# Designed miniproteins, single chains, continued (2), part 36

Each design is a single chain, and the fold is of that chain. pLDDT is the mean over its residues in the fold that is shown.

## One batch from the design tools (miniprotein)

Design m5225
Fold by ESMFold2-Fast:
Structure m5225 (fold): chain A 66 residues (1-66)
Amino acid sequence: SVDPADWPLDDIVKKALKEIEELKKLGLSDLADDLKESLERAYKAGNKEMAVAILKAAQTQVEVAK
């Protein structure tokens, strides 16, 4: 399945970190830092739903910034 909601938390976090790094490369470093902080909090809490939301937000911002 391509739906991140079906992935293990570690895989969601790994994909979200890649999208956040792309935001940083696009010059959106403040947004990337905010999303990374939120992702780290979600990961420490075991909050998979929040991690998926952050991944989707990062993906959307990458597409908008292109």
Scores: mean pLDDT 84

Design m5226
Fold by ESMFold2-Fast:
Structure m5226 (fold): chain A 76 residues (1-76)
Amino acid sequence: MVAELAREAGASEETVKMAEEIIRRSGGPISPRVSGSALLLAEEARQRGDKERLETITKAVKILGDHVEFLPAPKL
């Protein structure tokens, strides 16, 4: 559902896949764990020096925040 909204908004497939991964790890788009899942993925990317993955995570979080009203912004 959120992935379909992101595609309609013109998001890249990479960003859509990242949003889906965050949701899967969290058990749903309106879950307190969404911020934690995004933060963990961002920390993994940071430790690997993967700037592209960090940017993709940031874009996915923005889409989740724009399309899921009660989703808190993660500390990235």
Scores: mean pLDDT 63

Design m5227
Fold by ESMFold2-Fast:
Structure m5227 (fold): chain A 66 residues (1-66)
Amino acid sequence: SAAEDSALAKALAEHAEKNKELAESLGFKVEVEVDEEKGIAKLTQENEGVKSVTTYKGKKGTITEL
């Protein structure tokens, strides 16, 4: 339902924000890239030359699995 989709999107945004805040407090550089047309999100974290990238994939316009 639209209410469930909205709640999920909000929860995902809040989760990403908390992870970014925590990582930045530990000295990490964090970048989030979202492609709504493809239903993908990329999270990039970097510290002291160590870089990790996590990709989440869902349906077009909606991220259903992370």
Scores: mean pLDDT 62

Design m5228
Fold by ESMFold2-Fast:
Structure m5228 (fold): chain A 64 residues (1-64)
Amino acid sequence: SAFLEYLKSLGLSDELAEEIYEAVLAGDMERVERLLTLAVLRGQISPEQAQEAGRKAKEFMESL
C-alpha cells in the first residue's frame, strides 16, 4: 500500500507503521492518533510529521 510505504518513509518502525495501517483499515482514528503520539514520544518522527500523517490517514480512511 502507498500509505503504508509513506508511513515507513517517515522513519516509523515497520511494526508501528503496520499497527497504524491496521488501525486505519479498522476505521479507528483514535488509535491512529495514539500510535502517532507514541512515535513522537519515542523520537521516531516530529510532531509536524505526526500531524501530517494523521491528516493523510484520515484522507486514506475516507477513501476506503
Scores: mean pLDDT 87

Design m5229
Fold by ESMFold2-Fast:
Structure m5229 (fold): chain A 92 residues (1-92)
Amino acid sequence: EKKELEKKLEEMGKELEKRYKEMSEETREVAELIYKILAAKANGASEEVIKELEEELKKKIEEAKLSEEEIEKAREVAELAVEAEKLRAKIA
């Protein structure tokens, strides 16, 4: 049922907003880069494009001196955002 999927998407959106607000600016930037990498892979981007994004991610993590816990939180947010986009595509 479309209404059940819409409710699930709304709940996912609220969870994303909450987690995103709890993260530092640096952790948010890392989450956005992870999201871009996941989206690029899903859309069949070239190995060169993916490697460039992965290098940018590595540099950002090193410059921000993020802990493994912060990186994990960023990954969880990025993965949830990808699942929300897949659900939006199914509803549309």
Scores: mean pLDDT 82

Design m5230
Fold by ESMFold2-Fast:
Structure m5230 (fold): chain A 102 residues (1-102)
Amino acid sequence: SMAAELAALRAEIEALIGWLEAQTAELRARVAAGTLTPAELDALERAVSARVAALAERFAALAARATEAQLEELQPHWEALQAAHLAFQALVDAARAALAAA
């Protein structure tokens, strides 16, 4: 049912936010410890981008079939995911600059 698909997508968004927050915390710790390599940073950025892109594709496919009211219910969760992704990317940019300066 559409209700089950929306609930599953919301759960996937929440899970990805939690994973992104964990990756952001780990990246911050690795930067502070001086143990991060450029190759590891690039691999992590690619893994995050792939997961966000895959979920965005599923969101777009469901949005094409959903009502406005159903999309309005998901919108705050999607915006929270975008905010978490932007926070991660800001740290990636800062980490890359720090590695280039070392």
Scores: mean pLDDT 90

Design m5231
Fold by ESMFold2-Fast:
Structure m5231 (fold): chain A 96 residues (1-96)
Amino acid sequence: MAADIRAFEEVLEELADLLGTSVEEVRDMLRKSTEQPTADQTLASFQRQLDDLARRRSRTAIDALRMAVNRVVAMKIVREMIDKFGIDQIRRILES
């Protein structure tokens, strides 16, 4: 469990850096997304939250383009995370 928590926190740090936000905001976004019953619905919820984040943080056309690319990479990371840990384990870690 401790090693899995560390690996998960490393993924959160990578997502935070990629999205230009805090680990706490990424954690909150994932926690809200994992309230959905299926992996597909979790991914769709996270995508909506990424769209909201990009809207709030993009100040120029180039920032919007950069965020669009970074969102694609972030979605790949989240899919791989769900595949590796499973949605139930991610929910438990986020609730801790």
Scores: mean pLDDT 77

Design m5232
Fold by ESMFold2-Fast:
Formats: C-alpha cells, sequence, structure tokens
Structure m5232 (fold): chain A 60 residues (1-60)
C-alpha cells in the first residue's frame, strides 16, 4: 500500500541520517521527492532509484 511504502521510506531516510550517510536537510529533500513519487504510484524499484538520483543531484 502507499502507506506501507511511505513508512518504509521515512524509516530508511531516518536510518541514513542516524548513520551519518546523509544530512537531515538532504533527508527532507529526498523524502519529499519520494512522497510525491508514491502519490504517483511509483514502484519500490522506482522509489529506490529516485532516492539514489536525488542524493547524486544534491552532491552536484
Amino acid sequence: SKETKLEGAREGVKSAIEAGVITEEEGEIILKKIEEAIEQNASDEEISELAILTREELLS
């Protein structure tokens, strides 16, 4: 469900912030894009790819 995907995304972002992989600010940007993708019925694979691409964009 969309709710399950959203909870998974939030947990993943929080875990990455706690591990020091991304900043809290970067996590907010990534989560916003993922939430928009979930609203558009994105697959788990599409969500994962979007998170990676968004992280890369933030580093540029």
Scores: mean pLDDT 78

Design m5233
Fold by ESMFold2-Fast:
Structure m5233 (fold): chain A 87 residues (1-87)
Amino acid sequence: SAREEALELALADPALPERVRAVLEAYAEDPSLESFRPFPAEDIDAAAEYLRELAKRHPELREALLEIALELETIRGLLLIQEAVGL
């Protein structure tokens, strides 16, 4: 799928920061909310920002890259809400 190609492109980047790689590897394994609880919010934000910048350079995968970035931003938002209510 285009999403699998987008993840493969990102994970194949030798310049990919380790903090971002860890988030994207977690996304590839299981994109559930629970998979992201161990990550600092800033690491999830960094991964979403990396994908947005990558999308500017790869118009052929832009939609898929931006969809993954949006999903990561949504996960981050949900985790912050859960923290606010004591979860």
Scores: mean pLDDT 87

Design m5234
Fold by ESMFold2-Fast:
Structure m5234 (fold): chain A 68 residues (1-68)
Amino acid sequence: LKELTQRILDLFTKASIGKTKEEALEDVARELARLGVSPEEFKKAALQIPGIDEETAERLARLVEELR
């Protein structure tokens, strides 16, 4: 969990250059879907990121599931 949260944060930081927070998180969700991260694991880790609400985490977790 801690390692996954740090990985999401690093990917988010890289993706956020020149993008909105939600666009950066969508890019992160796509990358994590390619790595086989489950929607449940993503949701738990994303909720650890400051400024991410439950609705945003659930929408992005669904995106991870759809892009598998």
Scores: mean pLDDT 72

Design m5235
Fold by ESMFold2-Fast:
Structure m5235 (fold): chain A 58 residues (1-58)
Amino acid sequence: GIKEDQDILLSAFKAVLEKNLQDAKNNLKKLGINTSNITTQSDIISAILSELDKIVSS
């Protein structure tokens, strides 16, 4: 549900702040995001912002 997706996104964001890119990618995978082309902190932040935009705009 929306709250679960928000909690996962928050977990991904916290992992990015801690510079734990693997944990951030794992949280994005839980949302069904293909992370095969996500390798940098910037890529992860862009993915998080894209998913937040989908939640806010719906």
Scores: mean pLDDT 77

Design m5236
Fold by ESMFold2-Fast:
Structure m5236 (fold): chain A 97 residues (1-97)
Amino acid sequence: HMEELERARAEADRLLAEMNELVEKIQKYTDEVIKTKDKEAFNKALELAQEAIRVAGRLKELGDKHPEFAERLKKAADEIIDKVTELVNKALEAYKS
């Protein structure tokens, strides 16, 4: 139990770090789309958003397996999905303008 919980905690920390890095990259490309309307930057923002949603899904699955921190992990995943959706919508509005 203790070793399993330690491994789950390490995996959660890894996924959270990956999600934070992805959000920063999505923000960077979204800002680039707003400034330049560059199609390549827009495509990159969408690709990274798709990856962030995948990682958020893995974080939710980890929460389902470990009730001890399920609420925290699911909340973090939902917050990232919301932020990514906001950024993608901003990129889309800038690109189509």
Scores: mean pLDDT 84

Design m5237
Fold by ESMFold2-Fast:
Structure m5237 (fold): chain A 84 residues (1-84)
Amino acid sequence: MSPQEKLQAAVQQAAEDHASSTPEEVAQAAEDAVRKTFGDDAKEVKASAHRGTIGGKPVITVSVTLTLKDGTVVKASATAQIPE
């Protein structure tokens, strides 16, 4: 699995598992999941989240920028519906 695919999977899982949490909590959960997935290969992880609406439904979107130890930058984002 590529770094991009691993990052996307970790970010999507964090968004889905924490969709009802605050944006700050979702961002932290995504950062923690990415650090756990990549371990020593993760030099820097930056995460942000925001709430929005898609098709009249409340959603949370989390975005992560990962810098690998070799200097490669990988980005992923995931959107999850906030449960009612």
Scores: mean pLDDT 83

Design m5238
Fold by ESMFold2-Fast:
Structure m5238 (fold): chain A 69 residues (1-69)
Amino acid sequence: AAPDLSGWSLEEKAAAVAAAMRERYGAAPGELDDSRRRAFVLEVLSEGGLRRLSDEEFAYILAALAAER
């Protein structure tokens, strides 16, 4: 089931995406390349019912994932 991320902070959203990425790839998000992180964020958020994400929120999540090592 897709997680309900409504009402979550950007930090909580980033943490949830990081956890899902670790589960799928078996590696820390920061160890993956930028294109893989971007593709995964778009996949997870579209499946999670978040039909719209601002460019700022998207950039924040990508930066947080890149810092996860």
Scores: mean pLDDT 71

Design m5239
Fold by ESMFold2-Fast:
Structure m5239 (fold): chain A 64 residues (1-64)
Amino acid sequence: TPEREALLAELERLVAEANRLQDKIDEGRKTGSLTPEELAQLEAELRKTNARIDEVGARLDALS
């Protein structure tokens, strides 16, 4: 269905964004190139992205 397709596409984008944020956090911690403030901002964005993933996942489950 178009709704399921849209939610799957959104989930794919959100997972890619979460992976990108995690990679930046991991690199920043390893290299020391990020300030504590920058790390905290990236961690906050990752938490928001994961919350969106959970929401989209729940909506997909409701369509099953």
Scores: mean pLDDT 88

Design m5240
Fold by ESMFold2-Fast:
Structure m5240 (fold): chain A 62 residues (1-62)
Amino acid sequence: LSALGAQLEALAEAALSDPFISRDDAIATIRRLAEEAMKSLSPEQQEELRKLADRLIARLRA
């Protein structure tokens, strides 16, 4: 989970730092990676991942 969290945060930072990276594409990728990971995570880990993804998506939409 920690490695995935770091990957999602890095993707969000890249999209925020690079004006040529589509924020909508970054949001879609974060959602896809989170959904894929949730298939193999416990309910507690799913909640933590969802909260992280929601926070990053909110930041990208600001």
Scores: mean pLDDT 80

Design m5241
Fold by ESMFold2-Fast:
Structure m5241 (fold): chain A 61 residues (1-61)
Amino acid sequence: AEKLKEKIKELGGASDELAERIVELFKQGNYSGAGALLILREGLTPEQVQEIVDLAEELGL
């Protein structure tokens, strides 16, 4: 979970609170909600979102 949080902060500059909320969405299996926040709040590109999704899948989230 921490590794995913660090990656989100690195790519998007998210606050700890927002990064934790996105990680929680991945843990809940809400990939669409997590992706929406990454695009709409963090302004990440589709490629950056895919990098984060790939990491979440590797971590079993």
Scores: mean pLDDT 78

Design m5242
Fold by ESMFold2-Fast:
Structure m5242 (fold): chain A 114 residues (1-114)
Amino acid sequence: MALEKAREYAEKAREIDPQLGEEMLRVIDLVEKGADPAEVGAEIGRVTGLLPTASPEAKRAVVEAFRALAEYTKGKHPAIANAFRFAADVARAVLEGGGKEAEVTLSPEEQRLL
């Protein structure tokens, strides 16, 4: 159930931001396959790296997906569950700061002002 919930949120993110959603779905696939914790951690890093440029709606979906993955993994791999909880906290922080980043997000014309 928690894994299915994570997949629903990742699919929602993919509809809004295809690159972010596809990387989030890849995290879910790695968890389902019982991949090495280091591989899961690397993929979490790729998702969190994409968050600053994502829409607030996509960021919210990723926060909820990471929370669902933390619940799913807490009984199987506590270290991975803690990594997902940390990733959800990071995604939420980026979401809360996203308005400021959107204001300073640079088009090619705006990059001339720096």
Scores: mean pLDDT 76

Design m5243
Fold by ESMFold2-Fast:
Structure m5243 (fold): chain A 93 residues (1-93)
Amino acid sequence: SLTVKMEAPEHAASGKVKVTSTVSLDSADPQTIAVTFRGEDKATVAASQSTVLGNGQTATFTALIPKETKTVVAVAESLDTGERVEDTVKVPP
């Protein structure tokens, strides 16, 4: 199984929002996990990042969302199984 958890987003330079997500995999087989971040319009996407995770491993992904937003969504996808999980958080004031 795949899980994704976002930290509280932070306002960054020039109206951007810094986002951080931790992805965990519970699987006997290694899987390639891709993570994408989206703003509240769901069309604004940071460049996708990927890594290979094995059994019980975690990875942290960080990105700058191109515009200041009130909500962000992290989408984690297994490229091997097609499992997809999301976490949505509000940007703090």
Scores: mean pLDDT 77

Design m5244
Fold by ESMFold2-Fast:
Structure m5244 (fold): chain A 61 residues (1-61)
Amino acid sequence: HMSEEERRFRYLQEVVAARNAGDLDRAIEILRKLYEDSTDPAEQARLKAEIAHFEAERAAA
């Protein structure tokens, strides 16, 4: 049984793994899911900024 915090942490681990594998599309997909599920404005702002950063990195490749 995994708590919501543990589940979220696992998603963040998958984002890091996807980025390290060069799969920025997968990393962005996971971050967008976290953004949609988030109810904390501070977390939403952070995730939105991170998504924008990854999209810029993908566009530069």
Scores: mean pLDDT 78

Design m5245
Fold by ESMFold2-Fast:
Order: C-alpha cells, then structure tokens, then sequence
Structure m5245 (fold): chain A 102 residues (1-102)
C-alpha cells in the first residue's frame, strides 16, 4: 500500500508538471518533447495499473500529435488540460462526499 501510494503521488506530480509545461508550450515540437519526457519518467516507475493507464494515454497523445496540424495540436492540448482539471475537481468532490458520509 505505501509503495503504491508513493507511485501514485509521483504520477500526479508528473501529470501536474506536464499540464503546466503544455500550457506554456509555444510549438508542437515543445509539446512533443514534454510528452516524450513524461513517458520516459513513467517508464522508470514501478509497474502498476495507474502507471500503465497514464503511459497508454500519453503514448496515444504523442502518436496523435505527430499527425496533427499546429492548430489541431493546440486544441487537443487545451482539451487534455481541461479534462485533467475536471478529473481533479471531480476527485476532490468525491473525497469530500465520502468524508461527509462517514
């Protein structure tokens, strides 16, 4: 449990850094470099379902990015960032509800 929690915390920290980097990216090439770096960091973490899901998602984004125009890449990144922020908000709300029901 403790080892899995540490891995989850590292993945969350990596995702937060990736989101911040993608928001600041000025080119498709910067976005690609950020995704490749994030994938490499995830590949160094102990194997878990959460790490594997994150790897699959980022690999799909990287593959898609290679086939997109700059305009399409920026729209995809905006949607990805919004999706991550919505997931974090929903997760926080679910934790609050669980604590209130206890």
Amino acid sequence: MEAQLAVVEEVVALERRLVAGLRAAKSKEEMRALLEAAIAELERLPESGYVQMSLELLRRLLEGLGRMSDEQAFRMVDSFVEGVEAFLDDTAAAFRRALEEA
Scores: mean pLDDT 73

Design m5246
Fold by ESMFold2-Fast:
Structure m5246 (fold): chain A 81 residues (1-81)
Amino acid sequence: SIDDVIEQLISLLPEELQEEARETFEKILEAVKNKDEEALEKGERELMGLVMRAIHLNPELAEEMMKLTQELGRLLREMWE
C-alpha cells in the first residue's frame, strides 16, 4: 500500500529529515485528493530534494530509496487516475 511505501521511505531518512518528509507526504496526498497538478508537482520536487539530501549524507541508501520513490510514483499515478 502507499502508506507502507511512505513509512519505509521515511524510516530510511535521517531523523532530522523525517518530520519534513511527513509534511511533504501530507501535501502530496492532499494534492492528489484535490486533483491539484501544480501542488503535486511541487510536492514531488520537494520530496526528491529530501531523497537527494539523504543519499548525499548516506550514499548506501541510493538503490533502496530510488526503488521506493519509483513505487511511490506508480501508486500516486494510480490514485490520480
Scores: mean pLDDT 84

Design m5247
Fold by ESMFold2-Fast:
Structure m5247 (fold): chain A 100 residues (1-100)
Amino acid sequence: SKVEKLKELMERAEEVLERVFKRFKADPNTSPVTLALMTAVLSEVYYAKRIAEKNPELAARMAVTAMKQALDLMEENPDQVSEEDVEEMKRLLKELEELL
């Protein structure tokens, strides 16, 4: 159940991150640095999902680190990111940290 909850939280985080990344890519004012950092964050979440069954504690720590980086990027770009997406990411991060 703990691994199932971890996978659920990471899947929901991925959905938010992919939606945000799509908005960043659609906006010509988005810096190349922001796009590169979001690509790295998504890659970290994808990898965490792959190792979740074998090493759930490492997967959770990686996901927490990636989501904290994502939150910083989202809050620095309020024109491209909805308040609802920021609130959802904060909620998912809190639930994920409770699994650690």
Scores: mean pLDDT 86

Design m5248
Fold by ESMFold2-Fast:
Structure m5248 (fold): chain A 94 residues (1-94)
Amino acid sequence: SMEELKKEAIEKIKKAKSEEEKLKIYNEFELQMMSEAFRAYLAGDLEKAEEIIELLIEAHNFFLKLLGKEPRLTPEEMKKNALEMLAMLAESHA
C-alpha cells in the first residue's frame, strides 16, 4: 500500500508538466504518508512508522533530484528528525 502510493506519486510527478503541479502532487503525497506514519506511531507500531518514514525520505530525495536540487541532510538525519517530530506530536496530543 505505502510502496504503491510512492510509485504512483513518483509516476504522477514525472508526468506533470509544471513545477507547481509537481510540488502539489508531492505535498499531497507527503501529507498522506506522514498521516499514516503518525497513525502507526500512535498504535505503538514503531517499526511500521519507521518503514513509512523511510519510503517518504526516498520519495523526497527523488523529488529534489528531479528539480535539480540536492538534499541538505543525509537520509539517516532526515529519519531521526521525522521520528522526533512524530514523538513530539504524539506528546502534544496527550
Scores: mean pLDDT 84

Design m5249
Fold by ESMFold2-Fast:
Structure m5249 (fold): chain A 117 residues (1-117)
Amino acid sequence: KPLTAEQLRRLVVIFVDEFLKAFNERVLAHARETKTDTPEQRAAVFDEVIEEHLAKLEEYLKDRLTPEQLEAVLAGVRAFLETVKAAFLDPSATTQQILDTYNAALDALKAEVEALA
């Protein structure tokens, strides 16, 4: 059964929250294991978590969306996560600038999901 635009938006928000939680837990585990925390290592952890979460999202949605909708949702979520990655890894960005970038990217993702309906 196809998801509504509202159901897709809710699912994407939940997925983003789960992603951020998993990323933070993995960054902490990596720092404990390696005793190092470089921007390059954080980027690698972010990329690993992106691929794992996109694979889970695809598995969940593959029977609920058309192939065209599935491809568009996965592309939109990937673009959102790459934008968030760039903001989090920018050492010159203030907390407010990171939040502004996050909110703008999330609003863009929600609009893209609505366009699929």
Scores: mean pLDDT 74

Design m5250
Fold by ESMFold2-Fast:
Parts: C-alpha cells; sequence; structure tokens
Structure m5250 (fold): chain A 80 residues (1-80)
C-alpha cells in the first residue's frame, strides 16, 4: 500500500541520513572539504524531505514509490 511504501521510504531516508553523517565525518577526517560539503547538502535535503512528509503525509503518499526508489538508488551508490 502507499501508506506502507511511505513508511518504508521514511525509514530508509533516516538510515541514509545516518550513513551520510558518517561519510561526512570520514571526508572531514581525510581533509576532503568539498566531499564533506556535498554530504552536508545531501543531509539537509533529506531532512527537509522528512519534514515535508511529516507535515503533508496524505499528499506525499502519492510519491511514496518514487521516494523509495530514489532512496534505494542513493544507498546503492554510497555502498559502491
Amino acid sequence: SMDEELEKAKKLIKELIELLKKKKEEALAAGDYELAAAYEEAIKQLEETLKYIDENPEEMKKYAKGLLEQAQALLEQLKA
């Protein structure tokens, strides 16, 4: 269901934020400030997405599958 897909998307986005925070710390430790800034921007965008979902759940259910697919794609890129 769209409700279950939205809940899965939220969970995966939260997991991505935590992974990106770790990746940002690793980039900073390596002196890669450009990469760290890119991760910080990604974190901000994902946190804004979570806020929008929480404020507009009925509207966001229509986009749940797309959000889940995008989050899964980003997670695979970060694992590579």
Scores: mean pLDDT 86

Design m5251
Fold by ESMFold2-Fast:
Structure m5251 (fold): chain A 68 residues (1-68)
Amino acid sequence: MREWLLDFAASRGKSLSDAAVDLLVRAAEEKGLDRAQIRTILDLVIAQNPDRTVLTAADLEPVLRGLL
């Protein structure tokens, strides 16, 4: 999971902080999120943070809170 998340972010010109990866892994495990759902979450976070190269847990929390 962790390597896949980093590779997906890199394919979009982004990186994820360690805290952001840990948050996504935990959410995926606790809520049973599949890879398609995780891609949707990451695409939304990226769309909301177009000028950011590094996505943090703080960038992910509002999207996760709205969806989960």
Scores: mean pLDDT 80

Design m5252
Fold by ESMFold2-Fast:
Structure m5252 (fold): chain A 100 residues (1-100)
Amino acid sequence: MDKELLKKTIDKAMEVVFLRREGAPEEEIERLREELKRLLREAARNKMKLEAQIILAAAFGGLSAEELLEVLPDATPEARLWIRALAGIDSGKALRELIK
């Protein structure tokens, strides 16, 4: 997987988290979420070994489990369980500690 693309995806996810906390307009947040989905589709293409990192980046962006599964249709059964677990957790700080 392209490290630059992964970093760009994480940066977009973090931007969504920060703007949501600052009370940014819903329209702006949704625009960034759509950009994040596009980056995730590109990064996830046939590169299962980086799937966990992509899932963490998407979780930071506040995507629902359903949205993440739509973006990652080729996700393994294990990755699908992680997506559902992460989407249920308001855990931006905990995930940041794990992926520092």
Scores: mean pLDDT 62

Design m5253
Fold by ESMFold2-Fast:
Structure m5253 (fold): chain A 95 residues (1-95)
Amino acid sequence: KVVIKEIEAKSKLDEYKIVNDAAMQVLAIVLKGGSLEDVEKVVKTLFDNVKNAKEAADNIVRTLQAFADVHPENRERALKAAEVVKKVAEEYLKS
């Protein structure tokens, strides 16, 4: 598909900012020892506000996995949060 790359890049940048904000909220929940229900709420709200929920979910999962690798103290919580993100994305895509 041939599209105007500048328009496409601007749309992707705006969506990236929304996804990054959600990723930071999820990381804050993990660091605080918050509930997986809080993670689910953040991610559901994100998916309602982005056009590509699969790509947004993959971005957050990659962020959580990278965080788990660098911060072993939080590894188990970060990986469980990543599993919740994957599950919510799968359920959202079925809706």
Scores: mean pLDDT 76

Design m5254
Fold by ESMFold2-Fast:
Structure m5254 (fold): chain A 80 residues (1-80)
Amino acid sequence: DLEKLKQELIDLVRSIKEDPSTEVDKLPQVYSILHKIIELNPSKSFRDDLIKQLKELGGVGKKAADFLNTLMKGREIRNQ
């Protein structure tokens, strides 16, 4: 369920924003959720909304948005 993964990702990023000391422990979980989202081939609308929300959170949210864009590009290259 893409919406469940999106909510889990946003909640995780928010928890890191509230307690930055947890970044090193939680960052692998952030990337794991991003990989799962990409494997489910989300719509452009879903991707754009998720990237926007992650960027608005700043810090780790921005890192997550940048990584999501990298995964999207890598998937495009692999499929070509």
Scores: mean pLDDT 79

Design m5255
Fold by ESMFold2-Fast:
Structure m5255 (fold): chain A 80 residues (1-80)
Amino acid sequence: MSPQAQQEIEEGLELLRAISEVARATKEILDKAIASGKLSPREAISLVFRLGVEFHEKVLVDGVPREEALEEAKKKAEEW
C-alpha cells in the first residue's frame, strides 16, 4: 500500500473513532432530547455526525486538548 493510501485509511478510521466517542459522550443528553420530543432520532444522528467531525478537527487539526473539545461537543448537544 502507498503511504498516501495508508494515511487516508488511518484518517478515515480516526474520524469514525471521533464520531463514536462523541456519540457515547452525548448519548444521555440526546436520549433525553428525543424522549422529550425536542429532537427526532434522525436529527440526533445528524447532530452526532456534525459534532463528531468538529471534535475530530479541533483535536487533530487545531490541536485543542481532547477533554476541552469533548466538553464543547457536550455543550453543543445540550443547546439543541
Scores: mean pLDDT 79

Design m5256
Fold by ESMFold2-Fast:
Structure m5256 (fold): chain A 76 residues (1-76)
Amino acid sequence: GTITITIHGGNEVGEAIVKMLRQFPGAKVEKIGEDVYRVTMKDDIEAMLIIEMLKQIPEVKVTKVGKTEYVVTVAP
């Protein structure tokens, strides 16, 4: 299946997360707005590992908004 993550982060932490995600071969990262990125992943296991990793970052909030859709917000 396809997992979609929308990232809201206009700071250095958000930029570091985006740079990290671009290194995964199964991840497609697109800038869709000012400091807003859409990440699409086809590997469910890789996507879940990334989501669990993001949850460990204190400035990051991860919200599941659908069966295969997540929103990530990075505190300023």
Scores: mean pLDDT 80

Design m5257
Fold by ESMFold2-Fast:
Structure m5257 (fold): chain A 97 residues (1-97)
Amino acid sequence: SKLSFQEQVIRALEIAKRHAIDDMKKKNYPQELIDTVEKAFEKAIKEVKKSKTYDDAVKKGLEAIEETLDENNVPQELKDILLETAEKMMNFAMNGN
């Protein structure tokens, strides 16, 4: 049996989360920001489970990340990098590119 599109997108978000957190730790970001980023990706994973299509999953995932980061006043530069990484990983998981 093949993985569902939600399972593929969730796996991509889990990988993106791990890489983002590891990179932030190496760059000595405050633990509070690292915790916020982890929360943002976890909310994205929950929203992806409610999606009806691949495009809806990507949109809901990115919106959940953006909303969580904005609510916690995360710097724009970090927000842009995280959103770009998440979108790229989700698109790669479904399209193979």
Scores: mean pLDDT 84

Design m5258
Fold by ESMFold2-Fast:
Structure m5258 (fold): chain A 81 residues (1-81)
Amino acid sequence: MEVSDEELARGAAIAGVMLADKLGADEVVVSPAELAEATGISVETARRALEAAVAAGVAEAEPGGRARFTRARAEAFLAEA
């Protein structure tokens, strides 16, 4: 079962919003390991999901394979479907 980059980006955006909400923050920097823990996916799938979110313009690339999500931008992306 192969997940599309679009579905991976969407999943990462959902997780980014949830993590920002949990932390009470407008921005969150998510590592592949943190995304995997939050979503129950593998670390390798999480890395691909963060890469897809950056490519889609939902998140900004951060050092160490991390991605920075802003709650407002992630919510806007999800509203566009």
Scores: mean pLDDT 79

Design m5259
Fold by ESMFold2-Fast:
Structure m5259 (fold): chain A 60 residues (1-60)
Amino acid sequence: MLEEAREVLEEMEKRLKENIDYAKTNNDTDKINYIKTHLQPLLERARRGLERLEEREKAA
């Protein structure tokens, strides 16, 4: 169960990096800022959520 969540998170992180790289080649500062201010924090929260699930699994 956690393995699938980790796979999804890694795929999302990869796609996010690709989008940032494309935005950099186009000098699209607005897109870069959007990704860093809105999307990157969501992925960070998802990663922390996965860690919490691992803690819960150990406690259960």
Scores: mean pLDDT 78

